# Designed miniproteins, single chains, part 77

Each design is a single chain, and the fold is of that chain. pLDDT is the mean over its residues in the fold that is shown.

## One batch from the design tools (miniprotein)

Design m2676
Fold by ESMFold2-Fast:
Parts: sequence; C-alpha cells; structure tokens
Structure m2676 (fold): chain A 76 residues (1-76)
Amino acid sequence: GPSREEVEELARRQVRRVGPAGLEFDPSLSSQEVVELAVREVRDDVIANRDRLPPEYQPHLDLFLEERAREEAAAA
C-alpha cells in the first residue's frame, strides 16, 4: 500500500490545488502548517472510509487513529 510519504505528497498536491477544506490556503500559515492541515484532511478521509480500505492499509489506519487521538487529547 502507499507509504506515509506518499500520503503526505497527495496531501501537498491537494493543498496546492484547493487548500485545506477545499479553500485556498491562508497565506499567513507557514508551509509546514499548510502541509500538516492537508495531512490531517487526508487522514480524516482515510478514517472516514475505513470500511472500504484494503487490508494493506490497516497499519496506516491504526497510525492515523493514534495521531488523531493524540491531537484531540492535546486540544482538550
């Protein structure tokens, strides 16, 4: 299946096309912050579609769920 680096590359391409959440990215955000937002969007899409993911993607799903849980804990 795709590596994390491939998912990050897809996220960067998505940001270049439409920006986070389908909007052009805020120019006040750093390049790193824009990439992190795009990775989060791709991650959330993967999690939302977990029932349709091939078995090869399960390790990535587990990592994404752990990362999201850590972010939610940090925000609380």
Scores: mean pLDDT 61

Design m2677
Fold by ESMFold2-Fast:
Structure m2677 (fold): chain A 92 residues (1-92)
Amino acid sequence: LLDETITLVISAINYIKLRDYDNAIKLLEKAIELLSKIDDPLAKEAIGLLKKALKYVKKAKEGDEGAEKNALGLLSQTLELLEELRKRFEQE
């Protein structure tokens, strides 16, 4: 689940850069669904960042020029949290 979630977020970032916001939205919604199955405070924080990023992607789709940069920044922070969460699953 976690590796799949990281892949979905990376793919969503690539779609945002291509201005394919519809595919980015679908991938971010799937990432939120998968993270909701993980009972960890970092997963809950990552879900919060993903929900904020999703709102900015929707604003970018509507022509908000600043929203794309805000979405990408939040997704970068989300990836840092997901990598920290992955390290916790690799430890006993």
Scores: mean pLDDT 83

Design m2678
Fold by ESMFold2-Fast:
Formats: sequence, C-alpha cells, structure tokens
Structure m2678 (fold): chain A 63 residues (1-63)
Amino acid sequence: TREEKLRELRERALKELDKAKNISEGYQIAVKAREEARKLGFSDEEARLLEMELFNYIKKKYL
C-alpha cells in the first residue's frame, strides 16, 4: 500500500541518518528521501512533509 511504501522509505532514511557524520550529510539524506517519495508517486506536499520530518529528526540529533 501507499502507507507501507512511505513507512519503508521513512525507516530507511532514519537508518541512514543514524550513520550521518554531520548535519549537512543528514540534510542530503532528507532531500534524497523527498525525491524518492516523489518518484514513488507521492505528491510534492507529502514528499516535503517527509523531508521536514527528517530535518526535525536531524536537528534533534545535532542539538
């Protein structure tokens, strides 16, 4: 389902974020997740919401 694909994408992105060396690398991972969501047929709005969620996760890790 769409929900399953989005959850899998989010889980993969979060695992990559845990391995990120710095906030800049984390931002690149979040941007890539947004592009992947768009390729999977999610709207620009849905893809940007995922990106923002990942940005917030990165900020919490590097604060």
Scores: mean pLDDT 82

Design m2679
Fold by ESMFold2-Fast:
Structure m2679 (fold): chain A 84 residues (1-84)
Amino acid sequence: SELAEEILELLRRFQEAVAENAPQEELLRILEELKEVLFKEEKLDHERIEERLEAAREALAAGRREEALGLVSQAAQEALEALK
């Protein structure tokens, strides 16, 4: 699935950006790209995805990058499972 490959690539980019202590702007950009990709698929639980990604955005604003990574990973994994 092209969508599944895009989700996995964005998750990988987010993981690398956190590990490399990338600027906040880069992390927020990847998060927004992931939201756009996930919201293209109408069968996904948009409310649950938005809740997870908003929590991740709040964690990033507070400097809690590892918490943000966990939330982004959860959103991506739940979406990938729903796409099976």
Scores: mean pLDDT 85

Design m2680
Fold by ESMFold2-Fast:
Structure m2680 (fold): chain A 100 residues (1-100)
Amino acid sequence: SSLKLQEAIKKFDEINSYVLKAKKALKEGNYELAKEYLRKALSLVQELQKIPELAYHASQAGTHFKKAIELVENDPEKAVALAQQGLGLLHQGVMELEVR
């Protein structure tokens, strides 16, 4: 695979790992730690947005992650749902990059 594809897959795996860590932190009531992990995930999503073939899906995912961070304390269940939706959008983008 191309170096670009390998970078995208690696960053996607890191984003997924941070979302899982954020979900665990939320289950434990640690909202600050959950926000920290979601911000780390968002930073990696923004790096993926620099890849032209992923820019659309990464931009949409980034919007979901930003809203998830805002909702962590007020609506943690919706924050998790938005982060999972963002992951799904990003996964679709990576899958489309792999087929090309």
Scores: mean pLDDT 88

Design m2681
Fold by ESMFold2-Fast:
Parts: sequence; C-alpha cells; structure tokens
Structure m2681 (fold): chain A 75 residues (1-75)
Amino acid sequence: ALETARRIMDSGLEEAEKLLKEGKVDEAKRVAQTAIDSAERILRDAGLHDQAAELRAEGTKRFNELLEKYKKEKE
C-alpha cells in the first residue's frame, strides 16, 4: 500500500512538473491534487491513517517547491 501510494504520488508530481515546464500551471495543480488525493485514499483504505496524513503533507510540500522553482526560473 505505501509503495503503491508513493509511486502514484511520484508519477503525478512528475507529470505536474512537466506541465509547469510548459507553463500549464492550472493543469499541473489539478494533476498534482488528483495524485495526492489518490495516494492518501489508498493509504486510508489500508488503515494507514498516519502515513496517509504524512504523504499528503509531503506531496503538498513537494508540489509547492516545484511551483516556487519554476517561478524563480522565469525571473
């Protein structure tokens, strides 16, 4: 469950980063949010509630770091 959830989040954040490189910020936000929500649900369904909360926080932080990275590269 944890490995599957991390894989889904990693894949979603990779796609979101690709969209950010293309300037598709709104689409990147949707992709990242969908991946984070899906990963959290997998862990909650497995009874890993603490891991689900941790993964959501990690995914949100990682996506925010990507947003800041691509904002700075445009300046």
Scores: mean pLDDT 79

Design m2682
Fold by ESMFold2-Fast:
Structure m2682 (fold): chain A 72 residues (1-72)
Amino acid sequence: MFPRLSDAEIRAIIEEFIAEHGLPAETAAALERVVRDAKVRPGDLVGALMTVPGVDEAMARELLARLRAANV
């Protein structure tokens, strides 16, 4: 899904996102796992992100928008 994003770039985007939303470190690790799985397994990424505790639909869509913007 994000073929131009490295694992380091994904981590940086997620670290910024969790800092802005005041989310715990466990949430960052779960989000990284979901995003990296989405690179190899097609599916609803918004729905997958919402399985992470503390992440609602608006937050999931915001993170997806940031990842898409960085994938240039």
Scores: mean pLDDT 77

Design m2683
Fold by ESMFold2-Fast:
Structure m2683 (fold): chain A 84 residues (1-84)
Amino acid sequence: SAEEHLKKGRELLEKGDYEKAVEYFRQAIKENPDLLEAHALLAIALSKLGRTEEAAQVILDLYKKYGDTEQGKDALRKALDNFL
């Protein structure tokens, strides 16, 4: 399920396996595009890999589609806190 892929992605992110984390977060988004935490964590994982343009695009898309929702604002805050 999308939630299972999100959970596995978080575990991989925590242990520093950023490339595998990206794969799991992309799968979670493919299964449930409204799982905004997966978009935030994808941007974080891409940033950790130095894939800055891809991370920025994920954040920009998240802002454009969901920036006016409470869930979108929370996801954006989570993504951006890792750049502070």
Scores: mean pLDDT 86

Design m2684
Fold by ESMFold2-Fast:
Structure m2684 (fold): chain A 76 residues (1-76)
Amino acid sequence: MDAEVRAEAIELAVRAAGSDREKQIKLVKAAMEALRLAREGRIEEAFEYLTQGFIEAGLSEEEAKKVAEEILKIAE
């Protein structure tokens, strides 16, 4: 996968996590795993995995879905 796509996904995950370093690490790992699943054609699993990660981070279900869609969009 393009290094630029990975860097942009990391940036979005860090922004969503805020200032909590442990949460940033967790969401970055979730974004990387979601991009890996997307590369394998497992887009629905990637979206669900990433959305749940953001909900756990304190985002509403609606906001979590929007951020997950934006991250997966840059992988296309």
Scores: mean pLDDT 77

Design m2685
Fold by ESMFold2-Fast:
Structure m2685 (fold): chain A 92 residues (1-92)
Amino acid sequence: RAEEAARRLREALRELARLLFPEASEEEMERGAEAAIAEALRIAAAEPEVAEAAVEALRRSVAEAAADLPERVRRLAEEAVEAFEELVRAAR
């Protein structure tokens, strides 16, 4: 479901922000996650081919960085990519 995928993406992005930017406030992390979700939904609905290319590019970037990332950061990044892919699929 698109709603479930959006929820999972928001949760993963919020936890990633918490790990990468521990000095950021909860409000800042929530705003960032909501902005990212809104943009992902906009692209998925308006330009699904661009969204599909973005998913693939993000998956490659996460895989390339995986060796240098802490396990929890890597896992959350992978979950965010997977949730974004589910959103794009649901928009088709």
Scores: mean pLDDT 75

Design m2686
Fold by ESMFold2-Fast:
Structure m2686 (fold): chain A 66 residues (1-66)
Amino acid sequence: GKEQMLKETEKLVAEGEEIPSIKEYAEAFREAVEKTIETGTPEAANEAAAKRADFLEKLLEEKKKK
């Protein structure tokens, strides 16, 4: 549901915010998800999917360094 989507987003964003190099990607993903929930537009949904993919790619790259 909506609440589960927000919880999952918050958890991922918190993890990304601990890594300065990807903080902007985590924030962009959170904002895109919030906009999708508020507006329900196809554009917002597509943006959220793209931001999620970008964020996860950057997060995976940073985890390889650990």
Scores: mean pLDDT 77

Design m2687
Fold by ESMFold2-Fast:
Structure m2687 (fold): chain A 86 residues (1-86)
Amino acid sequence: MVEILSVEVKVEGGKAHITVTVQALGEKGPVRVELIGKDGKVLASLGVLGPGQTRTFEAVAPAEDVKGIRLVSTNSGEVLAEYELE
């Protein structure tokens, strides 16, 4: 199971400063954390966490372009979770 533990978003000067903490409990393989745009495109790959890891990731993107965070299995390409930012 992969879980988003916290998301913090601060908007300054039209830029969204995003901090996300992710935990990958019981996953068989690595999980990729992506920032996604309103058009469904990947704006940034924030990084990868392994099974049993908890990691904090940071990103900055234009606030108008940001939709949310997506968690993807690196082994299968399956979308495990999505979180929409307001």
Scores: mean pLDDT 80

Design m2688
Fold by ESMFold2-Fast:
Structure m2688 (fold): chain A 89 residues (1-89)
Amino acid sequence: MEEVIAPDSLERSAEYLAEKFGIPLSVAREIVEKLSKSDLSSEEAVETILELLKENGIEADPAKVEELRKERKQFEEFKKLAEAAEKVE
């Protein structure tokens, strides 16, 4: 089911991935959209990003993957907080 996500939030996430992995914004937006539709853990999200990059002929640097894992952990904390705020309150 489609989640309600602000366009600015998706665009910033796409820009972040595009800069980190040196990919076109169009590819980054596709990755972000798939992640937004998937309720994945931080680790699964990183693996999904790697698969999507590979599908587009791009292989991620392991060092950048480690950075992304840490960033995703922080993003999961934010997502958890946002969902708890809407669901509990």
Scores: mean pLDDT 66

Design m2689
Fold by ESMFold2-Fast:
Structure m2689 (fold): chain A 64 residues (1-64)
Amino acid sequence: MSKEREIKLVRLDFEGLRNLSFGYKVEEIDKLEEKALEIVENGGTYEDALPLFDEALKLVKLKP
């Protein structure tokens, strides 16, 4: 199913961001992942979740 694959892609993208963060802002990244998964599970696409990924990436870029 395409939905199962989209959920898996979101999870993989956010797992990569957590790894790059080395613990920085992990709680905020997790909340953004929850919102991204909610979008996809409620009929949105992976592309609809990308703005939440971009917000999490901005947090990672602020890492000391």
Scores: mean pLDDT 81

Design m2690
Fold by ESMFold2-Fast:
Structure m2690 (fold): chain A 59 residues (1-59)
Amino acid sequence: GDHVETGRGGLEAARYGLETGDGGAAATGLKSAQEALKRGETPVAREALEVAREALAKA
């Protein structure tokens, strides 16, 4: 898939983790967001990273 698809998937997983308290989903979102950032996809991946870190901090 495209880098933007990876970042968007990370954002969706991170948001799910934040909304449900699922630390596993939040961790998956964080990992996907970091990979998308490393591959050059920035705005959505950065948002996913921030949401995932927020979810993990509150879990």
Scores: mean pLDDT 73

Design m2691
Fold by ESMFold2-Fast:
Structure m2691 (fold): chain A 94 residues (1-94)
Amino acid sequence: FDSLSLEQYGKRLGLDDDLIAKIKEIAKKLPEDVQEDTARGMLLLAGNLVQGREDAADLAYAVLVSISKRNGDEKTVEAVREVEALGRAALAAR
């Protein structure tokens, strides 16, 4: 379906290499069957937060929480919260 690597997708969203690497590392802690889709959603969340797109960030967060509930995995919820914190910190750092 999507031919973009996680790195290419993150750069397209305006994320720097350090933030992309951190999000990829967080996603690797999740079950393999959801890693790719969850990592893409996390990059989208962080990209919208860094760009100040609150409505789009809220939508991305809701999608990620929906994926987490479907999988019944508390680790996915923790990972999503960690990415939200990273995105907000990146925005605050200017």
Scores: mean pLDDT 75

Design m2692
Fold by ESMFold2-Fast:
Structure m2692 (fold): chain A 61 residues (1-61)
Amino acid sequence: MTVTIVGKKSGFTRAGEIIKPGESVELEGPKVEVKEDGTLVVTGSDGVTLVADAKDVKLEG
């Protein structure tokens, strides 16, 4: 599954790395969670976690 930041606000990995607008991250077997505040958390099967605003993210695959 490809996770792309399509909004103006950056996403972040669990390690604190910044995923800038227009950048994509490929994740295998991801668990997708949307929190009540609109925060999207995507966790790959390898434990890589991406955090961003749900409205600023496009999911493919």
Scores: mean pLDDT 75

Design m2693
Fold by ESMFold2-Fast:
Structure m2693 (fold): chain A 78 residues (1-78)
Amino acid sequence: SMREKEKRVLEAIVNSPADATLRDIAERVGLSVGTTRRLLRRIFKKLGLENSATAPLKNLSPEDVVKILKAYKELLKE
């Protein structure tokens, strides 16, 4: 399901270096760049990070990183 792919994208973000590109995340999850971009926008929207959806991952604030990590931990409980 799309929910499982969202989990995989979140895991890839958490386990990637701060300078990781969208292409790097896509390769790690085994999805196209376009699919990964769409999933990232959905994740960021759900986390209240809509303004950050198009920003490079390295430009996320520490507070944004905490929101991403918290969401990932909640997914691991399922």
Scores: mean pLDDT 69

Design m2694
Fold by ESMFold2-Fast:
Structure m2694 (fold): chain A 110 residues (1-110)
Amino acid sequence: SITRRQLAEILFKILDVDGDGVVTLDDLREFYKRSNIDLSDESVQLLLDHFDVDGDGVVTLEEFLAYMDERWEGKLDEELSKEQAKTLLSTFFKSYNIEVSQEEIDEIIS
């Protein structure tokens, strides 16, 4: 089993395309480009603004975990089955208009 915190950390690493430990506008653009989704700069900025609580133009792991803690009602330390983790990953990607296969989800949590 994994915790919701560990799942959120996996999601952050996926969004942190350059691996520098922060998510920037350029990371989000590259992430969506790799997903073959054409988003306007305005749409990408709106997504960043959801996570960027202090308005500095970057999202740290701490800010992302705080966002996910609020979204998941303070249950970051709750243990998840593999099926629960898959459902949450699928739901997260769908909330950002990204369709992922069950095979891709399985690879992410493996």
Scores: mean pLDDT 75

Design m2695
Fold by ESMFold2-Fast:
Structure m2695 (fold): chain A 68 residues (1-68)
Amino acid sequence: EIVIQLLVSTDTPEEEIVARAVEKMREAGVFDEEVIEEVKRLVRRYHRFAREHLPAGTRVPIVIVVPA
């Protein structure tokens, strides 16, 4: 099991968050394109939801768990 943690805000650009998540996954040895695309999709959805429902400047912890 691989755990990746990112601390961002509602003001952090979506593309920056996605890039950080992909970088951390590749560093952890995750190269499966299907898994990477799924994580990108979930991260974008989660951040958009947070941005819609939380005030600007809100701290948003993102935890990604990938099966080993």
Scores: mean pLDDT 79

Design m2696
Fold by ESMFold2-Fast:
Structure m2696 (fold): chain A 92 residues (1-92)
Amino acid sequence: MYSVQVVIQFVGDGDSVIQSSNIIVSQSQNISSQYNISQVQIDVQVDGDVVQMVIQFIGSDYNSVVQSGNDIVDYSQQVGQQYGIDSIDIQV
C-alpha cells in the first residue's frame, strides 16, 4: 500500500482562507474518486487568518497515489492564487 501526505498552509483574509480550504477539501474527494484511491484522510485547522490542511491519499496503485498528490498540490496553488491568499506553503 502506498501513501502521499500533502500539508497546505494558507495565510490571508479569514473568509478567503475558509472558502479556499472548503474548495480544496471538495477537490481532494473528487481526486480520490477519479484515481480510485482506497482512503483519503483530511484534517483542517482554522485559526483566524490561517488555515492548515493535511490531506493523505492511501492506495494500492503507486501511480494513482502520486498523481492524486500532484493534482491536489497544483489545484491548491491555483485556488490560493485565485483567492488572493497572502502566503501559500505546500509540503509533500
Scores: mean pLDDT 87

Design m2697
Fold by ESMFold2-Fast:
Structure m2697 (fold): chain A 67 residues (1-67)
Amino acid sequence: MSELEELRERAKRLIPAVREEIARDPDNEQARIALRTLEKVANSKSLEEIEEAIKEGEEELRKLVAA
């Protein structure tokens, strides 16, 4: 109904799939970062918190690929 509620619900629905990917490859750091980001989105109280969670996740991914 609200954009915030829709985004939180979508994040909650994606979490099981990402956990399955981690179970198949426990060393997949990209999947672990994605899981942390989705968990933060699912628990966010505002759109600003969602934006910050995504920004933090993107920064972690950039650090991972930069060596």
Scores: mean pLDDT 81

Design m2698
Fold by ESMFold2-Fast:
Structure m2698 (fold): chain A 70 residues (1-70)
Amino acid sequence: SLVDEAKELDIFKDANEESLIKALKEGPPQIAAQAARLLAKTEKGKKILEELKPELSEEKAKMVDEALKL
């Protein structure tokens, strides 16, 4: 399967993915928006965004919606 190999070549490794999630949850709006866009580049990242959305502020939930539309 190309899924695991594509993930190893992606910016999303376990540590980077956790860092992007933290940046989205705890970071300032500009950094959170960037983290959401980076997560939205992969199917796994999109699923993470959808799972995290209910835990986010209204502003950050909107950033997730915008990232998922791109």
Scores: mean pLDDT 71

Design m2699
Fold by ESMFold2-Fast:
Structure m2699 (fold): chain A 72 residues (1-72)
Amino acid sequence: SEGYEEALKVAQLILEGDFEKALALLEKLIREEQKRNPELNLSDEEIKELAKKALERLKEQVEKLKAAGIEV
């Protein structure tokens, strides 16, 4: 499923506290997206910053789901 397996994998790594692997996976996913959409023309710095922002956003979402009593 488009994006679903990737989101679950990242969420699982975040739940495990493996933020380094989660960040690395997010970077790989952004690089793969750029290969499909070369028009994005992202630098390595931009990819790392986007991955970092995505990680922080996902951490926030996971904590909100936990607070609501939802198992992720």
Scores: mean pLDDT 78

Design m2700
Fold by ESMFold2-Fast:
Structure m2700 (fold): chain A 85 residues (1-85)
Amino acid sequence: SAAEKEAKAAKIKELAVEALRLKRTDPERARELAREALELLLDYRAPDGTPEELAAARAKMDGIVDEFMNMSDEELEEALKLIEE
């Protein structure tokens, strides 16, 4: 339903914002939250994805989480502003 999609989008945003905020103080928790946000984003964007499509997306998720963990403070501030919009 539309309400379920809106709730999922809101949860993805909440997880992403929390991950950005925790990156400096609790990097392991930030990594977990970033991964959870990406898993929900995959389900939101490709609920009917094939096993092959989902596997490819999950392989990219690990790279995205690693890039997120290696972001500079300036890049994190810019990303937080984009997500909070």
Scores: mean pLDDT 74

Design m2701
Fold by ESMFold2-Fast:
Structure m2701 (fold): chain A 81 residues (1-81)
Amino acid sequence: SIEEKLEELIERAKKSKSKNKEEIIKYAEDALRYYKQGNLAKAFFYALKALDLAKESGDEEVAKLAEEVVRELGRQIPGVG
């Protein structure tokens, strides 16, 4: 599920050596919070921010998890996926 993938993203980011790890964790947690509230647009927005930071830091494992979350959230939003 998207929730499980967001939780895995948070846990993987916590184990990362990335300079952006704290911000990635924050955005992934924001995405999870908004997803649980049913605010898919904000969940998508914060998941995308986490993805952008993971890509900038070269953290391929975190980026891959964030890409999957962004893809799945996009499919749930009309006009995005």
Scores: mean pLDDT 84

Design m2702
Fold by ESMFold2-Fast:
Structure m2702 (fold): chain A 98 residues (1-98)
Amino acid sequence: DKEIKELEEKYKKVEEEAKEKEEEMREKLNEMSSESVEMIKAAVGAVIGEGKEELEEEAEEARKMEEELTPKVKELAKERNELEKEAEELRKKIEELK
């Protein structure tokens, strides 16, 4: 009984950590869409009318941010998957003890 409670407590903590990683990943994906894509679209649209060099620099900055955020999102997804596997192992141990 005490052992089951300890495993249930660990399971809850791991599940919470997995949710935190998923939320952080979602925030970074929203940042990519809202900031990078809008900046690229604005820069491309403005190239039709005015100072080409400044607009190309803004588009390059947006691309660099997107390239930086993509690896971070992948790392968070990997960490979340590892936590989910740990939670599943804990769930199996709890079931075996009941």
Scores: mean pLDDT 68

Design m2703
Fold by ESMFold2-Fast:
Structure m2703 (fold): chain A 89 residues (1-89)
Amino acid sequence: MEAFLEIGELEAEAAAAIAAGDAEAAIEALRKGAELLEKHLGVKVDPAELEEAVRAATEAARADPELAAELADTAEAMRKKIAELKEKA
C-alpha cells in the first residue's frame, strides 16, 4: 500500500505541474514514480519517452485553458483520494 500511495502522490504532483505549465516539475515527479514502479512492480519506463510525453502534455495545457483546468481538478481529486487512503492506512 505505501508504494501505491507514494506513486499516486507523485502522479497527482505531475498532473498539477502539467496544469501549471511546469514541465520540469512534472518530469521530476513522474521520474520518481517510474523508479518506484520499477523497484516494486518491475515495470520499466523509458525516461526519454516519458519526458517527451510530459512536455507535449504541458504544451497542450498551456494552449488549452479548459484542458489545464480539467487536469488541475483531476490532480486535486487524486490528492483528496490519496489523503483519505493515508488516513485509513
Scores: mean pLDDT 78

Design m2704
Fold by ESMFold2-Fast:
Structure m2704 (fold): chain A 65 residues (1-65)
Amino acid sequence: SIEELAEEVVREARRRAPEAAARHPDETLLKWARKIIETLIQMGVPEEDIKPLATRLLVEELERS
């Protein structure tokens, strides 16, 4: 499900950018991850590529914030 995938993406983003992720509430990170995942699905990104790409994009956004 998108919910389970968003939780996994947030967990991986926290591992890669723990300090940046700590600046945001859990609900904000999950909403952000879900939006990224939904956008990638709409763009036709293959299912197997969604998690690694969404994780990278979330980390990039956290590092900008």
Scores: mean pLDDT 85

Design m2705
Fold by ESMFold2-Fast:
Structure m2705 (fold): chain A 82 residues (1-82)
Amino acid sequence: EELEKLQKQIEEERKKLEELRSTINADFDAREAYVKKKLEEALKNGDIETAKKYQEELTRIEWVRRIADLDFKKREAELEKL
C-alpha cells in the first residue's frame, strides 16, 4: 500500500541520516582530541602563540559541529513533514 511504502522510505532515510550523523560526530571527536592534545603540548612547552592558535581552532570546530547538528535537525524535521 502507498502509505506503508512511504513509511518504510521515511524510516530508511531516517536510518541513513542517523548513520551519517554518527560518522560525522566521530570525525569531530577525533579532530577535537587531536587539537586538545596539541594545545596541551603547547601549554606545557610555554608556547603561548601556538596554544592560542589551537584554542581558536578548537572553538571553530565546536561552532562547525553546532552548525552541522542544526542541519541534521532540519533534515529530520523535513522527513517528519512527509
Scores: mean pLDDT 82

Design m2706
Fold by ESMFold2-Fast:
Structure m2706 (fold): chain A 78 residues (1-78)
Amino acid sequence: PAAEAGQVMRELSLEDGLSEEQAEEISRLVEEGVRALQEGDYRRAAELFRRAAEKAKDGPTSKSAARMMARYAEERDK
């Protein structure tokens, strides 16, 4: 579910050494993106995941995960 995806991204962000504030923002963006995926709004999901990746720019693992989620959403829209 969306909340679980957000929690995983929060944990990855903290493992990357990002602050709790940054991890929480990334988590919230990913939760919103997963909800958009569930609603079939792939464009919105891709935008939210790209924003999460930008917030995670200093965290290589969390940034990579968010970028993969954005790519997945973009490919589903085709």
Scores: mean pLDDT 84

Design m2707
Fold by ESMFold2-Fast:
Structure m2707 (fold): chain A 74 residues (1-74)
Amino acid sequence: SMKDSLIRALGLELSEEELALLRTLSEDQLAHLVVLFHDPNADEALLDAFLATQDLPEEVRATIRRLFARWRAA
């Protein structure tokens, strides 16, 4: 599916729990995250600004922040 393709495009090894959480996101939300993860000029502040505009539970936002940090560390 488009959603599963976007999740794979994040370029991370994901746990079953992380996959399940990401699947609750819309295709538009996932597409924006793919752009942010692969933008060398994006930082945690830009990610947090985007997440603040989204109606997402704090647990989901916290997971996305951890995934972003993991991507940047690689």
Scores: mean pLDDT 84

Design m2708
Fold by ESMFold2-Fast:
Structure m2708 (fold): chain A 108 residues (1-108)
Amino acid sequence: MEEAERKAEEIEEEFLTNNRIQLSRLEDREAMLIAVERVLRELLERGHITEAQREEVLAAVEAALRANRDELLGLVLAVVGALRLSEHAGVPVSRLLEALLAEMRALL
């Protein structure tokens, strides 16, 4: 758990730096889930998303991680990074969130 939390901090930093994230181990997947939860919590606290949207995105990420599909994981990482950057750029986060959920549903 402690190692997964530390790795989640590293993954969140990689989202901000737009670097590629490698998820090769179960610990990396747990760290990714923690990083996504942290980003979604911040967006919720700032009023950019609803609790229902947070729960839906988190469930979709968990499903993607369980499916072990590189294409779906890549999409999740790219869009979580875009959501985080969009917050700083003042772009409507809700539109990106709706696009993520629609594309993830289409791939599942």
Scores: mean pLDDT 62

Design m2709
Fold by ESMFold2-Fast:
Structure m2709 (fold): chain A 89 residues (1-89)
Amino acid sequence: MRERMRQILRDRLFEELLEKAKSLQDKYPLVKKDTEGVVEDIIELVEALVLGDEKTLKEIVEKYGKELVDLARELDFPALAKVAEEVLA
């Protein structure tokens, strides 16, 4: 992916995920504590998947654990949920 196009998609994804994450604050305490940080970590996880950055992928998945799987499904990212399940297995 071209660097400039990757950044545009990342910024767009941040805005859409931030709005969805705000609606989940009462259900997920980790989101309520740092909504923007959780969204940024999810976007970094998506970028790590595209770039094959296994170290960053593992660090983010292990930071949130099983809650990341449930959160990814709630945010309508079933592919992220599947990858998180594989890393945690």
Scores: mean pLDDT 72

Design m2710
Fold by ESMFold2-Fast:
Structure m2710 (fold): chain A 76 residues (1-76)
Amino acid sequence: SRVEELNEELERVLTDLSLSEEERVERAKELLDQGADPTAPVGLGVPLVEYIERLIPSVENKELYEELLEYAKSLV
């Protein structure tokens, strides 16, 4: 389904080390705007909100990921 394809792309984008953090967050927001399901499992087998919360301590631009987290929470 379209949602399954968008969620697979979302997981790919969030784990793609060849992309900048800005590119990952921008692409993730675009996929959510297109209808990706923030409650579906992404990396680590957890929903997007939980995945981002676990990721924030290890990212360089924490504010950028906190904005993504707030956006994802607004969609649930």
Scores: mean pLDDT 82

